Designed miniproteins, single chains, continued (4). Designs and how they scored, part 54

Each design is a single chain, and the fold is of that chain. pLDDT is the mean over its residues in the fold that is shown.

## One batch from the design tools (miniprotein)

Design m13860
Fold by ESMFold2-Fast:
Structure m13860 (fold): chain A 110 residues (1-110)
Amino acid sequence: SRDELISLLDAAIQTEQAHAQQYLAEGTPIGKKVAEIELETAAKYQAIREKLEAGELSVEEALKEALKIEKEAAKKLEELVKEHPDNIFARDALDEELHQIELLEKLLKL
C-alpha cells in the first residue's frame, strides 16, 4: 500500500543518512565518497516520498523510481570498488545496494 511504502521509504532514508554519518566519521577519502552516494540516495528517496504522499506517483511508479535510484547508486559504488578493490567500505556499501535491488525487484513482481 501507499502508507506501507511511505514507511519503508522513511526507514530507508534514515538508514542511508545513518550509514553516511558512519562513513564520514571514518575520516577517509573513500568513506567520504561512499557517504556522498548514500546522502544522494536519501535525497532522491525523500523526493519519491513527497511525490507519493502528494498523490503524484502510484505505488508501482514509486517502486520503479526507487529501483532506478538503487541501480544508479550501485553503478557508482561498482566504479569505486573497481578503482579501490581492497576498500571494505566501498564493497560493503555495494553489497547493501545489490541486496536492496533484489528486494525491490521482488516487490515489483507482486
Scores: mean pLDDT 86

Design m13861
Fold by ESMFold2-Fast:
Structure m13861 (fold): chain A 91 residues (1-91)
Amino acid sequence: SMEERIEKLLERAKEILSEEEVEALKKILKEIKEIYKVNPEKAEALLDDIEKGLDKVEELKENEEERKKATQEFFQEIVAKIVDIKNELLE
């Protein structure tokens, strides 16, 4: 289920992200839950993008500065995609 997928992503994120970054991810995931009600396919694609973003961030875990920068960049990319999807759905 989407709820199980989100829970697994949050558990993984807690191991590699700061508490502040995890809270930001929770806000992103709430937006994705709203998108899922209207377009499940686009919501699942966003979750795929988050999994890929976390893979890249985890590779940088030994360098906190680069990890933080990569996290900020991928969050900005996901938020931009969410905005684009919302604009499309407003017609």
Scores: mean pLDDT 85

Design m13862
Fold by ESMFold2-Fast:
Structure m13862 (fold): chain A 68 residues (1-68)
Amino acid sequence: MKTPQQLLDEVRRRFAEVLESLSDEEAEEVGLLVGRVEDAVRRGAPTPEVQKLADETLELLDKYMKKG
């Protein structure tokens, strides 16, 4: 099972990999969700909470990548 830090690292890595394929609006929306994952990890939120936020972020990213 991934740690909160590993979940954040994966979200950041995926976002960075596709950033140039996103519109400014799409990048801003995903960036806000990435920021929420970062805040949760910084605050020491439980792994299940960080996992939910990471999953939501990756799901939105996948949705936008289907358009690009």
Scores: mean pLDDT 81

Design m13863
Fold by ESMFold2-Fast:
Structure m13863 (fold): chain A 100 residues (1-100)
Amino acid sequence: MEEERRRAREEGLREILRDAGFSDEEIERIFADEEARKILEEVIEFMLELGRRYARGEITEEEVLEELKKKLEELKKRGAHPEIIRLMEKIVEEAEKLVK
């Protein structure tokens, strides 16, 4: 049960990273680092919860962008892996383009 969930999560994370424009080499570096993997899982859970709140009309597009920016600054202060910081920076940049 737990191993099946872990495998499904890992495959899903790899697909998300490829869709975000990460190379297989960059993805391998993230997965080789256990701390980077844990932070990546935390980021995905954060984004899924933020997306649910937005879909329910609980937060605005502007509030979504502010929460994403706060998460990026938190990760930078925690000294998160550079590839994770770069992923969050790309997410924030794309969100800024969509906010009116």
Scores: mean pLDDT 75

Design m13864
Fold by ESMFold2-Fast:
Structure m13864 (fold): chain A 98 residues (1-98)
Amino acid sequence: SKIKELAEELIEYARKALEAAKAGDLETMKKYLEKADEKAKELAELLREEQSKENEEIARRALEESLRYMAEAVLVAGSEEEQADARAYLAKLEELKA
């Protein structure tokens, strides 16, 4: 499934961005954040036309999980402005789970 493939790639790139952030490698972090963003956009576009609830759920979970890793990477190594935006985004995600 193209959706499963994109979901796996998206999570992997987001995770690599966080690992690079923790290592202080800002160049590698930005590279993987850009790759994750590209895969997220492709996955979101496929999700709009998806008729399978199973594939829709896989895509939604991958988008949520990857956005968490990306936000955490920004919190570790981003600017104060980017960190504030990431904190606000994570707070909204937790509120939606309640």
Scores: mean pLDDT 78

Design m13865
Fold by ESMFold2-Fast:
Structure m13865 (fold): chain A 110 residues (1-110)
Amino acid sequence: SANIEQILSLLEEMKKLLEEAKELLQKKAEQGDENAKKAAELIEKAILYNNNLIDTIKNYPDAIDALLKMQDEISKLLDEAEKLAPEEAQPLIKKAKELNDKIRDLIKSL
């Protein structure tokens, strides 16, 4: 399905954004930023949910309610990470939130 291929492409882009955000936050945490450390842990959890969402869409694309529930978990983790993240990480987290919303709208169209 063209819609499934588009969703998978956006989820791979999401994975790259989250990995970049995690790397930046971990560097800040090493410099003593305790909030950046907590934000990095939240982004790590978002990466795990994103990976599970990729696998679930590949194997069970008709499980819309389960896909949207995983999207809700990612959204919550990104909201909490945004509250804790230093200014340098804010653009990456905001871009990830925007991409997550776009992915959610496409899943609703399956």
Scores: mean pLDDT 89

Design m13866
Fold by ESMFold2-Fast:
Structure m13866 (fold): chain A 82 residues (1-82)
Amino acid sequence: SSKLEEIIKKLKEELEKEKNPKEKDALNNVIVSLENASEVADGDLAIERALKYTKEQIAEEKDPDIKKGLQKALDILEENKP
């Protein structure tokens, strides 16, 4: 899916400009989750799984910097979803 490739590209661009190591790690974890989902599911389902995963991780996370990184990933996913 071109949308999946666009989302991964935007997430990687956000990762490259991020300076906080915890926010970087959170962004990278969403990228890895999305790439892994894309190996076993088509693009739209991979995006849906990444959205659910990221929302659940934000709800459970207590570290504010990790939450901020996850929120940046969620914003990119929501803005670019099918």
Scores: mean pLDDT 82

Design m13867
Fold by ESMFold2-Fast:
Structure m13867 (fold): chain A 79 residues (1-79)
Amino acid sequence: MSEEEALEEVKKHVEEALGAALAGDTARALQHIDEAREAAKKLPEEKRKEVLEGLDRMREAAAQGDAAAVYEAARELSK
């Protein structure tokens, strides 16, 4: 898998997780965040660290039911 493919996979799962969080489906949101974390492991070390930190923030927000914080984390990860 190329770096571009791995990053696109991360973005896809981040988008799905945001949709789930906005719908109040915490379990589905956490599942997609975990899938995004697996995809992020395929990125170069420097980029991987940045993405994983963003995903950790998104996961904490999703676990607390904070859809606004999930949205902000997803927006940062989608840049």
Scores: mean pLDDT 83

Design m13868
Fold by ESMFold2-Fast:
Structure m13868 (fold): chain A 65 residues (1-65)
Amino acid sequence: MLEARNEALDEVIKEIAENMEVKHEDEGLGIKVEFKAETEEERAMVAISLAVAKTVGEEKVEIKR
């Protein structure tokens, strides 16, 4: 279950990165990734990615509007 969640998280992040600007910063305690979402579709995808990230607790994702 945790392994499946990690795979789902990677797939969602990869898909989002293809369709929007992605900026990341390595803080040593994790990777902080900023997403720019200008359409409703992109906003929905980022919201789903953030929810998955919170569940897994392994990556940090920040949404920029």
Scores: mean pLDDT 52

Design m13869
Fold by ESMFold2-Fast:
Structure m13869 (fold): chain A 61 residues (1-61)
Amino acid sequence: MDSFQKGGDTAIKSSESMGLEVAAQTAKMIAKHAKSLGDDALAAKYQQIADQYQQQIQQQQ
């Protein structure tokens, strides 16, 4: 049981919900860039990551 700085966990959870939105947006932009460069594999990977983040955000809401 790790109780070190557990008080910060509540704040991290609130920031995590917001952070997930930013992470999803970032992943989406990376996917766009990868697609522009012709890296379909990277684009698909980042797009999947973005979709997963969006799914988690909706589930939290």
Scores: mean pLDDT 70

Design m13870
Fold by ESMFold2-Fast:
Structure m13870 (fold): chain A 86 residues (1-86)
Amino acid sequence: MDKKALGEEYFEKGKEALEKGDYKTAIEYFKKAVHYDSSWESLEPVFTLIELERYDEALEKLKTLTDIPEDLKEALEKLIKELIKE
């Protein structure tokens, strides 16, 4: 199977988990999406900041990225904002 297709599949699963409020599962699926699509390597610092619970810094870092799909960027922004509310 094409790695890019696997990345897209995990991205969709991440969005579904986010919609269900399962933020831990959403994060794991988004990390897998990045793993299978190396064009999203710039997201590694964002995931590190999320793991450290530095959500405001994760949001600011995410805003500076120009090399990731807009729908993935929006999904991650929504996830981080929901984590801030908790």
Scores: mean pLDDT 76

Design m13871
Fold by ESMFold2-Fast:
Parts: structure tokens; C-alpha cells; sequence
Structure m13871 (fold): chain A 118 residues (1-118)
């Protein structure tokens, strides 16, 4: 029950951020979103784009079915969806961590706070 609620919230946030990137920049792939994050001079916008990528890869690792739904709703091509979901869980988690770090998040501090809340 709680895990399902958290996964639904993660999916909703990821969907919202990815739709915003698509609406503002026409970004349709993770590679296009990463390129936008690297090119933007605005550190807040860069952090938001990297955070969106981190959430997507985290969702792929935790719930590939919810991730598939989010990617379809934001208009990713089926071939791109299958390619992203073909990554093993460890690779997806490693990518999520790297993007969260690029977003300016201390992932180890976040994990420690989550552990303390449980």
C-alpha cells in the first residue's frame, strides 16, 4: 500500500517534469533532455532536467510497468521505451544516482533520511 503510493507519486512527478521539458523544448528522448541540461546556462533548470532523468531511471528500476506508462504518456517512441527498459536494474540505479548527483542531490544523505523515516 505505502510502496504503491510512493511509486504513484514518483511516476506523477517524473511525468510532470518530462511533459514540461517536451512542451518547453520539444525534447522526446532521454538523450535530448540530457543535451538540454548540459547546454542550459541556468543552474536551476539544469538541476530540474537532471532530476527528471534520475526519477525516470529510478522508476524503471523499481517499477518498469509504471515507467512504461509514463514514457508512453510523455510521447516517447516504443523503440526508445524498450531500449530503456532493457537495461538491468543495477545499470538503471547507477544512472539514477549519477543524474541525482548532477542535480545537486547528496544521494547518500537522501538514502540516510529515508532509512531514518522507516
Amino acid sequence: ARVDELLDQLAAVARSLLLAARARYGARTTEEIEALAEATPDPAERAQLYFALGLLYLLQALDPERAREVMREVGMAEADIERLLALDVDAQLARARAYFERAGLDVDEVLALLRAAL
Scores: mean pLDDT 80

Design m13872
Fold by ESMFold2-Fast:
Structure m13872 (fold): chain A 84 residues (1-84)
Amino acid sequence: ARLLELAREIVKLVGKDGKKLTLEEAAKVLSEVTGLSEKDALEIARTVDRDGDGTLTAEELAEALRLAGATLEQVEEYLEKLKE
């Protein structure tokens, strides 16, 4: 799915190891993409972190983006900003 491909690129660019995001990193991504408050974004990130390990995979980030109501256009715009 296209959204999962975009989520993988975000994880590579934002995640310190390129494999996972912290809850804080994921909340910032969701907030920047959708315009949600960081508090609401953090709640969504915690919801998809089923193992409670404090990290999100690209698959979990894609689920979080869907729950937050992110459009593909918003996610693509965010990736452009990350690449500068």
Scores: mean pLDDT 82

Design m13873
Fold by ESMFold2-Fast:
Structure m13873 (fold): chain A 68 residues (1-68)
Amino acid sequence: SEVDRLVRDFLALAEEGLRLALEQRDDDTLVEIGRLVEEGQRAYDAGDVEGLRRVYERLRELLARLRA
């Protein structure tokens, strides 16, 4: 399903972000990823697919900054 794919993609992206932030010792980014995971969990629990997609895009933007 769309939700199942989105959840898998979100978790994979969160894992990569945490790994990069830990390697770079970027505590501010670790906190931000934690907040995004919490927001994603709330959207999932509410059945808010659009909310989950928005959090996923925010996580993608954050990861792009870590890779720069």
Scores: mean pLDDT 84

Design m13874
Fold by ESMFold2-Fast:
Structure m13874 (fold): chain A 56 residues (1-56)
Amino acid sequence: MDLVQEAARLSAAGGAAAGEAVRRGNEEAWKYAVQAAKDGHDGKGVGEAARAAGVT
């Protein structure tokens, strides 16, 4: 899929990871997941979002 679709998917993945991290109380994981979701949503830092979500 193109970068726009990929960015949307990574944003969703980051959001899911943020929810999981919050449930588990993982501060670092939550921080990276939230940043990945925002970067993915913004379309900026697609690679950073992928790395934070574990999708490289």
Scores: mean pLDDT 57

Design m13875
Fold by ESMFold2-Fast:
Structure m13875 (fold): chain A 94 residues (1-94)
Amino acid sequence: MAEEMLEAIENKDAERLAELLVRAFRDGSPVERGGALGAMVDAIIEKEGITDEEKRKEKREELAKKLEESEEFLREAARIAAEKIIEEYEKMKK
């Protein structure tokens, strides 16, 4: 649920937020799944420093497929996204 994700962000609980992102991607509504997918894909693209639009598009397609096919990759992507979301929230709060 979105409320649980906001609570995890406020509490700086990256492990809980990562768990919620995995659940949203696997078992969530279409909106929750899309949001989790976008957050994970964008976090990985930013971490890799990809700024070219053509390469970003290709990488989004590759990452979306990997998230569906690999549970290990999904868990890692969720952790990366959770840490990024919390870091961005803290920057905005200050």
Scores: mean pLDDT 80

Design m13876
Fold by ESMFold2-Fast:
Structure m13876 (fold): chain A 72 residues (1-72)
Amino acid sequence: NKISTYLLVAALARAEARGDEKAVEAARNMLKQYSTLTDEEIERLYARARELLEKHPDATPFEIAKEIMKEE
């Protein structure tokens, strides 16, 4: 479920950018429970999601996840 992981990473980046502490906690907990990726890989994807969100601040988590999926 790489697509689900990309969506969670994108949702985490968006929640952090908006200061939504509850959404940040929920996304991090879901990544720990459901992702099969290493912590290093998750942080790499998160950094990329943040870069995309900085360039496109109105982008939805789905739009960010789609861009990450194209690059992977």
Scores: mean pLDDT 79

Design m13877
Fold by ESMFold2-Fast:
Parts: C-alpha cells; structure tokens; sequence
Structure m13877 (fold): chain A 96 residues (1-96)
C-alpha cells in the first residue's frame, strides 16, 4: 500500500467520523445506518481495486461525499444528506 493510499484512507476516516458523530448527536438512526453502510462498502470497494491510483480516487471521492452529507446535516437538510449517502452506496455496490 502506497503512502498516497494511507493518506487518502486517513482523509476518508476523518470525514466518516465527523459525519457519524453528527448523525449520532441528532439521533437519526437512518443517517447512522447509511453512514456505516457507505463506510463499509467504500472500504471493501477500495480494497477490491487493482491499482493504488484507483484506490486513492475512490477513497477521496467517498470522503468528499461524506463532507457534502455533513454540510447538509449542518444546514438541517437531512433528506439531502441521506440522498447523497444512498447514491454513494448504490455507486459502491456497482463496483462489487
């Protein structure tokens, strides 16, 4: 695993943990479930990719989706946050 993959994985974990923390604080069980599912699928999908470059791209894309979902949660738009996570889950499922 390259240093770039390790860095991208760190970015992904930080974005996930921030979103999961906000979901838990708001008591939104669906948002918690979607965040955990998206996180698990992103990890599995990244691990299935043949190159470090593809792994980095997927991890960074997933981190960006978590940051977008977090921004919507902070704005009070939980429906949009859930939509972003569901779209990410659907995209990741297609890679498996």
Amino acid sequence: MSPEVIEAAGEFVRARDLLLGEALKNGDSELVDLTIRASNLAGLAAASLPTDEEQVRLLRRSAERFRQALDYVQQGDFDKAKQILQQLIDELTQLL
Scores: mean pLDDT 88

Design m13878
Fold by ESMFold2-Fast:
Structure m13878 (fold): chain A 79 residues (1-79)
Amino acid sequence: STKDRIVAMLNAMADVAESQGHTDVAEYLRKAAEQAAKAPSPEEAKLILVKAMGYASEQLSDEQLDALHAAAEATAAAL
């Protein structure tokens, strides 16, 4: 489902952020994944993803953000 995909993407991005030493970003993304899993609609889960991506872009370099995007895309493609 769209929600399951979004949750998996957020968790994959959190793992990459953690590996980069950005523990606060990783925690934010994990919290976003929990909220997306509980979202009443796929549309609300998408809004959570957009907000989480916005937060990550404010905290990370372009190269670090690209790594998060790559992990999210690979995870979504595997589902």
Scores: mean pLDDT 87

Design m13879
Fold by ESMFold2-Fast:
Structure m13879 (fold): chain A 73 residues (1-73)
Amino acid sequence: LVAQAQQLQDQGQDALAAGDNEQAADLYIRASELLLQADPNSPQGYYLLGTAYKLRGDEEKAKHYFELAKENE
């Protein structure tokens, strides 16, 4: 799970470099799903969800997940 999440994160970074924020957001959500499946309280999983929603322009959801990431450090 974690290794697959890392691969999806790397693909998300490539999408960001290409300027495809929507694809990057989708890849980060998929990576976060795998991280949270491995550890339901994964700070990295919540951080990726926050980043994905920020890329989609959903500021409220982004703030919510960034706060969860901070609480689970």
Scores: mean pLDDT 81

Design m13880
Fold by ESMFold2-Fast:
Structure m13880 (fold): chain A 92 residues (1-92)
Amino acid sequence: SEVEERARRAALELLVELARRAVEEGISPVELFEKLLKKAGITEPLSEKEKKAVELLIEPIAELLRENPDAPEEELERLFEEGVEKALELEK
């Protein structure tokens, strides 16, 4: 549980950072993610399922941050948990 809690916290921090960067650059989370993959030397395009997962995980956080850059951590965590649950449903 401690390892899972640390991994969850690290994932939250990463997704919030990606959301902030997408808002700052004025691009979609999918476009930002593809841009970062290209910089890392990954040129294969994302599948539609992968694009949907990125949208479900990052877009709600990006939308909140566009409205409130100082959004409380509890709100960001709630959106992250909802996004993870929805993204897991794509595997079924």
Scores: mean pLDDT 81

Design m13881
Fold by ESMFold2-Fast:
Structure m13881 (fold): chain A 62 residues (1-62)
Amino acid sequence: SDVEAGVKMIQLAVARLLIKKGAIDDATAMLLELGRELGMDVGELSRMSPEERIEVLRERVL
């Protein structure tokens, strides 16, 4: 739904801010959980950089 897409976009924005502030572990946990909720391969996501995860997840949310 549009509301769920909006919430996920906010989660991506929060994760981006965490990365910028150096909270990489917190950003990683948030992004991998979002990937799991979206039915993505969490193993593949865990091997990406934090910024690569954000771009891939952004594409999936839309």
Scores: mean pLDDT 82

Design m13882
Fold by ESMFold2-Fast:
Order: structure tokens, then sequence, then C-alpha cells
Structure m13882 (fold): chain A 78 residues (1-78)
């Protein structure tokens, strides 16, 4: 739980920095990534009954979204 909360905080901070720095096209891509993440987390929550597997799958999806947003931020700063 604590690790997932930390990742969600990092995701929020990164998204806020993107909204301040990125172009309109990059902002749209960031919103799309967040929308896809929310949908995936919902599907994981609805389909997985094991708490350990649920947490591991959710954590992986948040980590993948973080990577994609970090790439967009790197492009925005270049």
Amino acid sequence: MEELEKLMRELQELFEELMKTASEKQKKEAFKIIGELIQKLKEIYESISDPKELTEKMKKEVEEALKRLQEILAEAKA
C-alpha cells in the first residue's frame, strides 16, 4: 500500500510539472495516458480478487504510466 501511494504521488507531481512545461499536444498525450491508466486500474480492481496480485498489477500499470509521462517531460524540456 505505501509503495502504491508513493507511486501515485510521483505520478501526480510529474503530471503537474507536465501541465506547466509541456506543449498542448504533449498535454493531450499526458491526459490520454492518465485516462488509459484509470481504465486499466478499474479493470484490474474488477477482475482480480487476490489482494497481493491486485496490488502488484496496479503498481506495474502506475510504473508504466510514470515512464511514459517522464519521456514526455524529457521531450518538453529538450
Scores: mean pLDDT 81

Design m13883
Fold by ESMFold2-Fast:
Structure m13883 (fold): chain A 94 residues (1-94)
Amino acid sequence: MDRERELIAASIRRTGDLFSKALEESGLTEAAEEVRRLGEEAAEAARKGDWEKYRELRKKLLELVNENKEHIPSEVAARAVGVELRMIGDLLDL
């Protein structure tokens, strides 16, 4: 069961890093730092099995990204979807 937690943790951390980099490249340094922090904290919550905290932090991360969506290139959004699909595939042993 620890494998599932690590896969979910790795996925949200990668997603946070992708969005953080896009925001930083757009000059939104404070938003970039907050997104990165939320991704790291969500990954830690997932590793601990604290799913309520994980959902809360993931929601906050996605809300921040959505508030700054004009600064997120479509290719970065597509890569984030790819990260989540890869996690789902790994969880399903696909």
Scores: mean pLDDT 85

Design m13884
Fold by ESMFold2-Fast:
Structure m13884 (fold): chain A 94 residues (1-94)
Amino acid sequence: REPHEPSEALKAAARALAELFGLDLSGYEFASLNLSEEEYQELEEIARNSKSPVEFALALLDFHFDRVAPKGTPEELAHARAVREEEKARFEAL
């Protein structure tokens, strides 16, 4: 199997999210996320089903937390939870 190649929809959603937070994703590679083929397919579906950058961001935070929570160390879980709470508060303030 070929490695998963991100769709234009996923790239566009990630770019819109980055613009919302003032981040530069011009050189961003989704391969750096170290995701499985199935996890990439789920991420693609989230991107297609999201109607706004904020909705995509909230869904992406839930996706990331769900992946870290069952496999993470207590330190990784605490960090992921803190990041999720901080980013969710940021999105809710928009």
Scores: mean pLDDT 62

Design m13885
Fold by ESMFold2-Fast:
Structure m13885 (fold): chain A 67 residues (1-67)
Amino acid sequence: MTPEESAKRLLEKGLESLKNGDTDSALFSARGAASLGSEYAKKAADALKKGDTKTATEYLKKGLKEL
């Protein structure tokens, strides 16, 4: 799997976790995608650390659109 494919899967998992109210799993997925080079995933992880799930959701969506 390419880094882009792996980042896409992590961004999708992060969005699913947030939809289910699982912010811990969403943070883990966002950090994983950020480590693969997703700047939007890094911003989403930073938002989740501040408790801003709405901003995190928007950044995860933007990360998916850039891939």
Scores: mean pLDDT 83

Design m13886
Fold by ESMFold2-Fast:
Structure m13886 (fold): chain A 82 residues (1-82)
Amino acid sequence: SEVERLIEEAKELIERAKKEKDPRKRLELAEEAVRIATEAERLLLADPSASRELRREAVLTGAEATALALLARLEIEEEELK
């Protein structure tokens, strides 16, 4: 329940990052999503009753947030070269 709320919060931040035009603000949103998804994964590691599906969702959410953060960093580097 709490883990599900954290995963949903991270997903909301991911969707906000995807809509953000400023790559620096997009990076901040994506990094916050990584932090929250990591917290969800930590709680899942402490909960032996957690479903495999919930663990998979946390991992996939964290991976998407990480990819968004890396892409935002690349975009910032590209803008600095212009």
Scores: mean pLDDT 86

Design m13887
Fold by ESMFold2-Fast:
Structure m13887 (fold): chain A 68 residues (1-68)
Amino acid sequence: SQQLNALYEQLAKELGVSVGMLPKPHEPFSEEKLKSYLMPQKAINILREKYQLAEGQPFSIVLEKLAA
């Protein structure tokens, strides 16, 4: 949806990464997988600290917090 695309663009800008590096909403958060996509550690830290995203949790948690 247009709203979902806007949230992804906002998050990508905040993290300093491309939208294509970000997991889909239903995908489990994996630090190892994100590192394999060359996501910087500082971006992973924002997901963990600011968005309280834990290993194995669906990425939709971050999008829900952005939309709130």
Scores: mean pLDDT 85

Design m13888
Fold by ESMFold2-Fast:
Structure m13888 (fold): chain A 61 residues (1-61)
Amino acid sequence: VSKATAIAAATDTAILLLQDGKSDEAIKAAIALTLAGYGVSATDAEIDALLAAAKATVAAL
């Protein structure tokens, strides 16, 4: 599995949780767990960037 596939899955998870009204803390934890499930290590900054991208996507809908 590529890092790009892991990032896509984490972003999709973040979008769903944002629409569900979950907290930023819960969404960041879900992103980290999704990436870890694909064997991808991520920094807090990378997780924050994915959350920001998911928020921008939801805001554009």
Scores: mean pLDDT 81

Design m13889
Fold by ESMFold2-Fast:
Structure m13889 (fold): chain A 61 residues (1-61)
Amino acid sequence: MPIELHGTLRDALIGIQEKYGLPKDGVLDDKALDALTDWVRSSGGTPDRALLVESLRLASL
């Protein structure tokens, strides 16, 4: 499920994509979502992929 992010959300996603060696396209696809989930987990968070996707989708609208 690809979501193209804009503004500050895009910049944040590109930073995560760069850290994980993914294309820095600012698109939240399955690969980028896996990287974001791993980053949250490595930071001591409890990732909910469905909630992350829905929150970012709403913020991008």
Scores: mean pLDDT 68

Design m13890
Fold by ESMFold2-Fast:
Structure m13890 (fold): chain A 102 residues (1-102)
Amino acid sequence: SRREELEEALKLDVSDFEAGTAAIPASLEKALKEIEKYDEEELKEWLKKIDETIEELKELIEELKEFEKQGFTESAQAAIDYLKARIKAYEELKEYIKKLLE
């Protein structure tokens, strides 16, 4: 199911990465499971938080690209791919929330 795909993607973690997305996996997974129970104001606050999170993830990708260019390990490409998958999952979550607000 689409919800299960989003939950799986949102569990992705760049463990021990300094710019860390640690605030994202557990709290967002819980929110995803409870999202239909949220009122309109709470859903709008989540949209704002998702936009902020997408911006942070994009910044992490740019840092990883710089490290890759400087001869960082092949693991940097895997981390970039994981962050891109998370951005896509957040964008799809954003569309899901928008539909709940209709």
Scores: mean pLDDT 64

Design m13891
Fold by ESMFold2-Fast:
Structure m13891 (fold): chain A 97 residues (1-97)
Amino acid sequence: DEEKREFILKVLEYLREIYEERKRESAVKTIDEMIKKVKEGLPIEEAEEMVRHAIAQYIALEEKEKTGEAPVLTSEEEEEKRLKELEKKIEEILKKL
């Protein structure tokens, strides 16, 4: 659970750095609020939901930038699969940082 909370914080901090580099001030503020809630003792289940949502939002923004249009909402199953694949990639990147 502590390891899981630390991983969630690392993912959020990584997303914050990406958004800050890209000058997306509103996204940075949103991530800062998420980090604050996790650090202030947000239950792990809610923290997982929150980071999952943050990752999904990031994917949607990346796809929108590529196509100029927001992607159609994928099925819940596809979203969860993509999220787990992205979590693995982020974990691999964080290990290199």
Scores: mean pLDDT 69

Design m13892
Fold by ESMFold2-Fast:
Structure m13892 (fold): chain A 71 residues (1-71)
Amino acid sequence: AVEEALAKAKALGQEAAELMEETSRLVIQARKSDKETSEVLIEEATKKAQEAAEKFREMQRELARARALKA
């Protein structure tokens, strides 16, 4: 149903936003850290940013599905 696809898209969007917020915090912390700690934090931030991008892509697919169901 359209509502189900929209609800899933909303959940995916919220998860992506949370991952991006965490990514931002990790980058800020990395700038204030020593080289070794900074490298670890940047790696974590990169992984979370990739996960956020994947969730945004899934959100777009669910939105497209909702539009197709209403067309």
Scores: mean pLDDT 83

Design m13893
Fold by ESMFold2-Fast:
Structure m13893 (fold): chain A 68 residues (1-68)
Amino acid sequence: SAKQEIIERLNRSFLPGRPVSVEDVIDIINSVKNLPQSLKDEIIKRLKSLGEKITVSEAVTIIDKVLG
């Protein structure tokens, strides 16, 4: 699934508990082809609301809330 692909790529790209740039997380979201743009936009909006840096766990929490 697109959700599983994003989570696997986040866990592969970034270290647990280390803050990462929201822009780098957004690049991963935008690179996934099997996810509608409306869902990408909702995830991106919520990620940006957290600030310029987030953890992988915070990103995964938002993805889980938007994608179920």
Scores: mean pLDDT 83

Design m13894
Fold by ESMFold2-Fast:
Structure m13894 (fold): chain A 80 residues (1-80)
Amino acid sequence: MEKVEELRRMAEEAKSEKSREALLRLAEEVERAEEIGAGEAIGEIALGAARAVMEDESKVDDLLKGAEGIKEINDAAEKQ
Protein backbone atom coordinates (compact mmCIF):
# COMPACT_ATOMS: atom_id res chain seq x y z
CA MET A 1 0.00 0.00 0.00
CA GLU A 2 2.62 2.60 1.01
CA LYS A 3 4.65 1.93 -2.18
CA VAL A 4 1.50 2.21 -4.32
CA GLU A 5 0.66 5.56 -2.67
CA GLU A 6 4.20 6.83 -3.38
CA LEU A 7 3.90 5.81 -7.06
CA ARG A 8 0.57 7.66 -7.34
CA ARG A 9 2.14 10.72 -5.70
CA MET A 10 4.99 10.59 -8.25
CA ALA A 11 2.42 10.38 -11.05
CA GLU A 12 0.80 13.62 -9.81
CA GLU A 13 4.23 15.33 -9.99
CA ALA A 14 5.15 13.88 -13.42
CA LYS A 15 6.34 16.40 -16.03
CA SER A 16 4.42 14.88 -18.96
CA GLU A 17 1.11 13.11 -19.52
CA LYS A 18 2.95 10.06 -20.89
CA SER A 19 5.04 9.75 -17.70
CA ARG A 20 1.96 10.31 -15.51
CA GLU A 21 -0.01 7.58 -17.34
CA ALA A 22 2.97 5.20 -17.17
CA LEU A 23 3.39 5.75 -13.41
CA LEU A 24 -0.35 5.28 -12.78
CA ARG A 25 -0.30 2.04 -14.78
CA LEU A 26 2.72 0.88 -12.78
CA ALA A 27 0.95 1.75 -9.50
CA GLU A 28 -2.13 -0.31 -10.51
CA GLU A 29 0.03 -3.34 -11.36
CA VAL A 30 2.00 -3.09 -8.08
CA GLU A 31 -1.33 -2.94 -6.19
CA ARG A 32 -2.45 -6.13 -8.00
CA ALA A 33 0.90 -7.76 -7.16
CA GLU A 34 0.26 -7.03 -3.45
CA GLU A 35 -2.85 -9.27 -3.66
CA ILE A 36 -0.71 -12.23 -4.82
CA GLY A 37 1.96 -11.63 -2.14
CA ALA A 38 4.59 -10.13 -4.47
CA GLY A 39 3.97 -6.46 -3.66
CA GLU A 40 7.06 -5.86 -1.51
CA ALA A 41 9.66 -7.10 -4.03
CA ILE A 42 7.88 -5.73 -7.12
CA GLY A 43 7.11 -2.46 -5.32
CA GLU A 44 10.80 -1.84 -4.51
CA ILE A 45 11.82 -2.44 -8.14
CA ALA A 46 8.92 -0.27 -9.37
CA LEU A 47 9.90 2.65 -7.10
CA GLY A 48 13.45 2.51 -8.47
CA ALA A 49 12.17 2.60 -12.05
CA ALA A 50 9.76 5.44 -11.19
CA ARG A 51 12.57 7.54 -9.69
CA ALA A 52 14.60 7.00 -12.86
CA VAL A 53 11.70 8.32 -14.99
CA MET A 54 11.23 11.35 -12.69
CA GLU A 55 14.88 12.24 -13.36
CA ASP A 56 14.90 11.30 -17.09
CA GLU A 57 11.70 11.00 -19.11
CA SER A 58 13.50 9.08 -21.91
CA LYS A 59 13.21 6.05 -19.59
CA VAL A 60 9.39 6.09 -19.67
CA ASP A 61 9.23 3.43 -22.42
CA ASP A 62 11.33 1.09 -20.24
CA LEU A 63 8.93 1.77 -17.35
CA LEU A 64 5.93 0.92 -19.57
CA LYS A 65 7.64 -2.33 -20.62
CA GLY A 66 8.20 -3.15 -16.94
CA ALA A 67 4.56 -2.44 -16.09
CA GLU A 68 3.46 -4.73 -18.95
CA GLY A 69 5.68 -7.51 -17.58
CA ILE A 70 4.17 -7.13 -14.10
CA LYS A 71 0.68 -7.18 -15.65
CA GLU A 72 1.44 -10.50 -17.38
CA ILE A 73 2.65 -12.00 -14.07
CA ASN A 74 -0.47 -10.71 -12.27
CA ASP A 75 -2.80 -12.00 -15.02
CA ALA A 76 -1.16 -15.46 -14.91
CA ALA A 77 -1.46 -15.64 -11.10
CA GLU A 78 -5.13 -14.54 -11.14
CA LYS A 79 -6.04 -17.17 -13.79
CA GLN A 80 -4.71 -19.98 -11.59
Scores: mean pLDDT 79

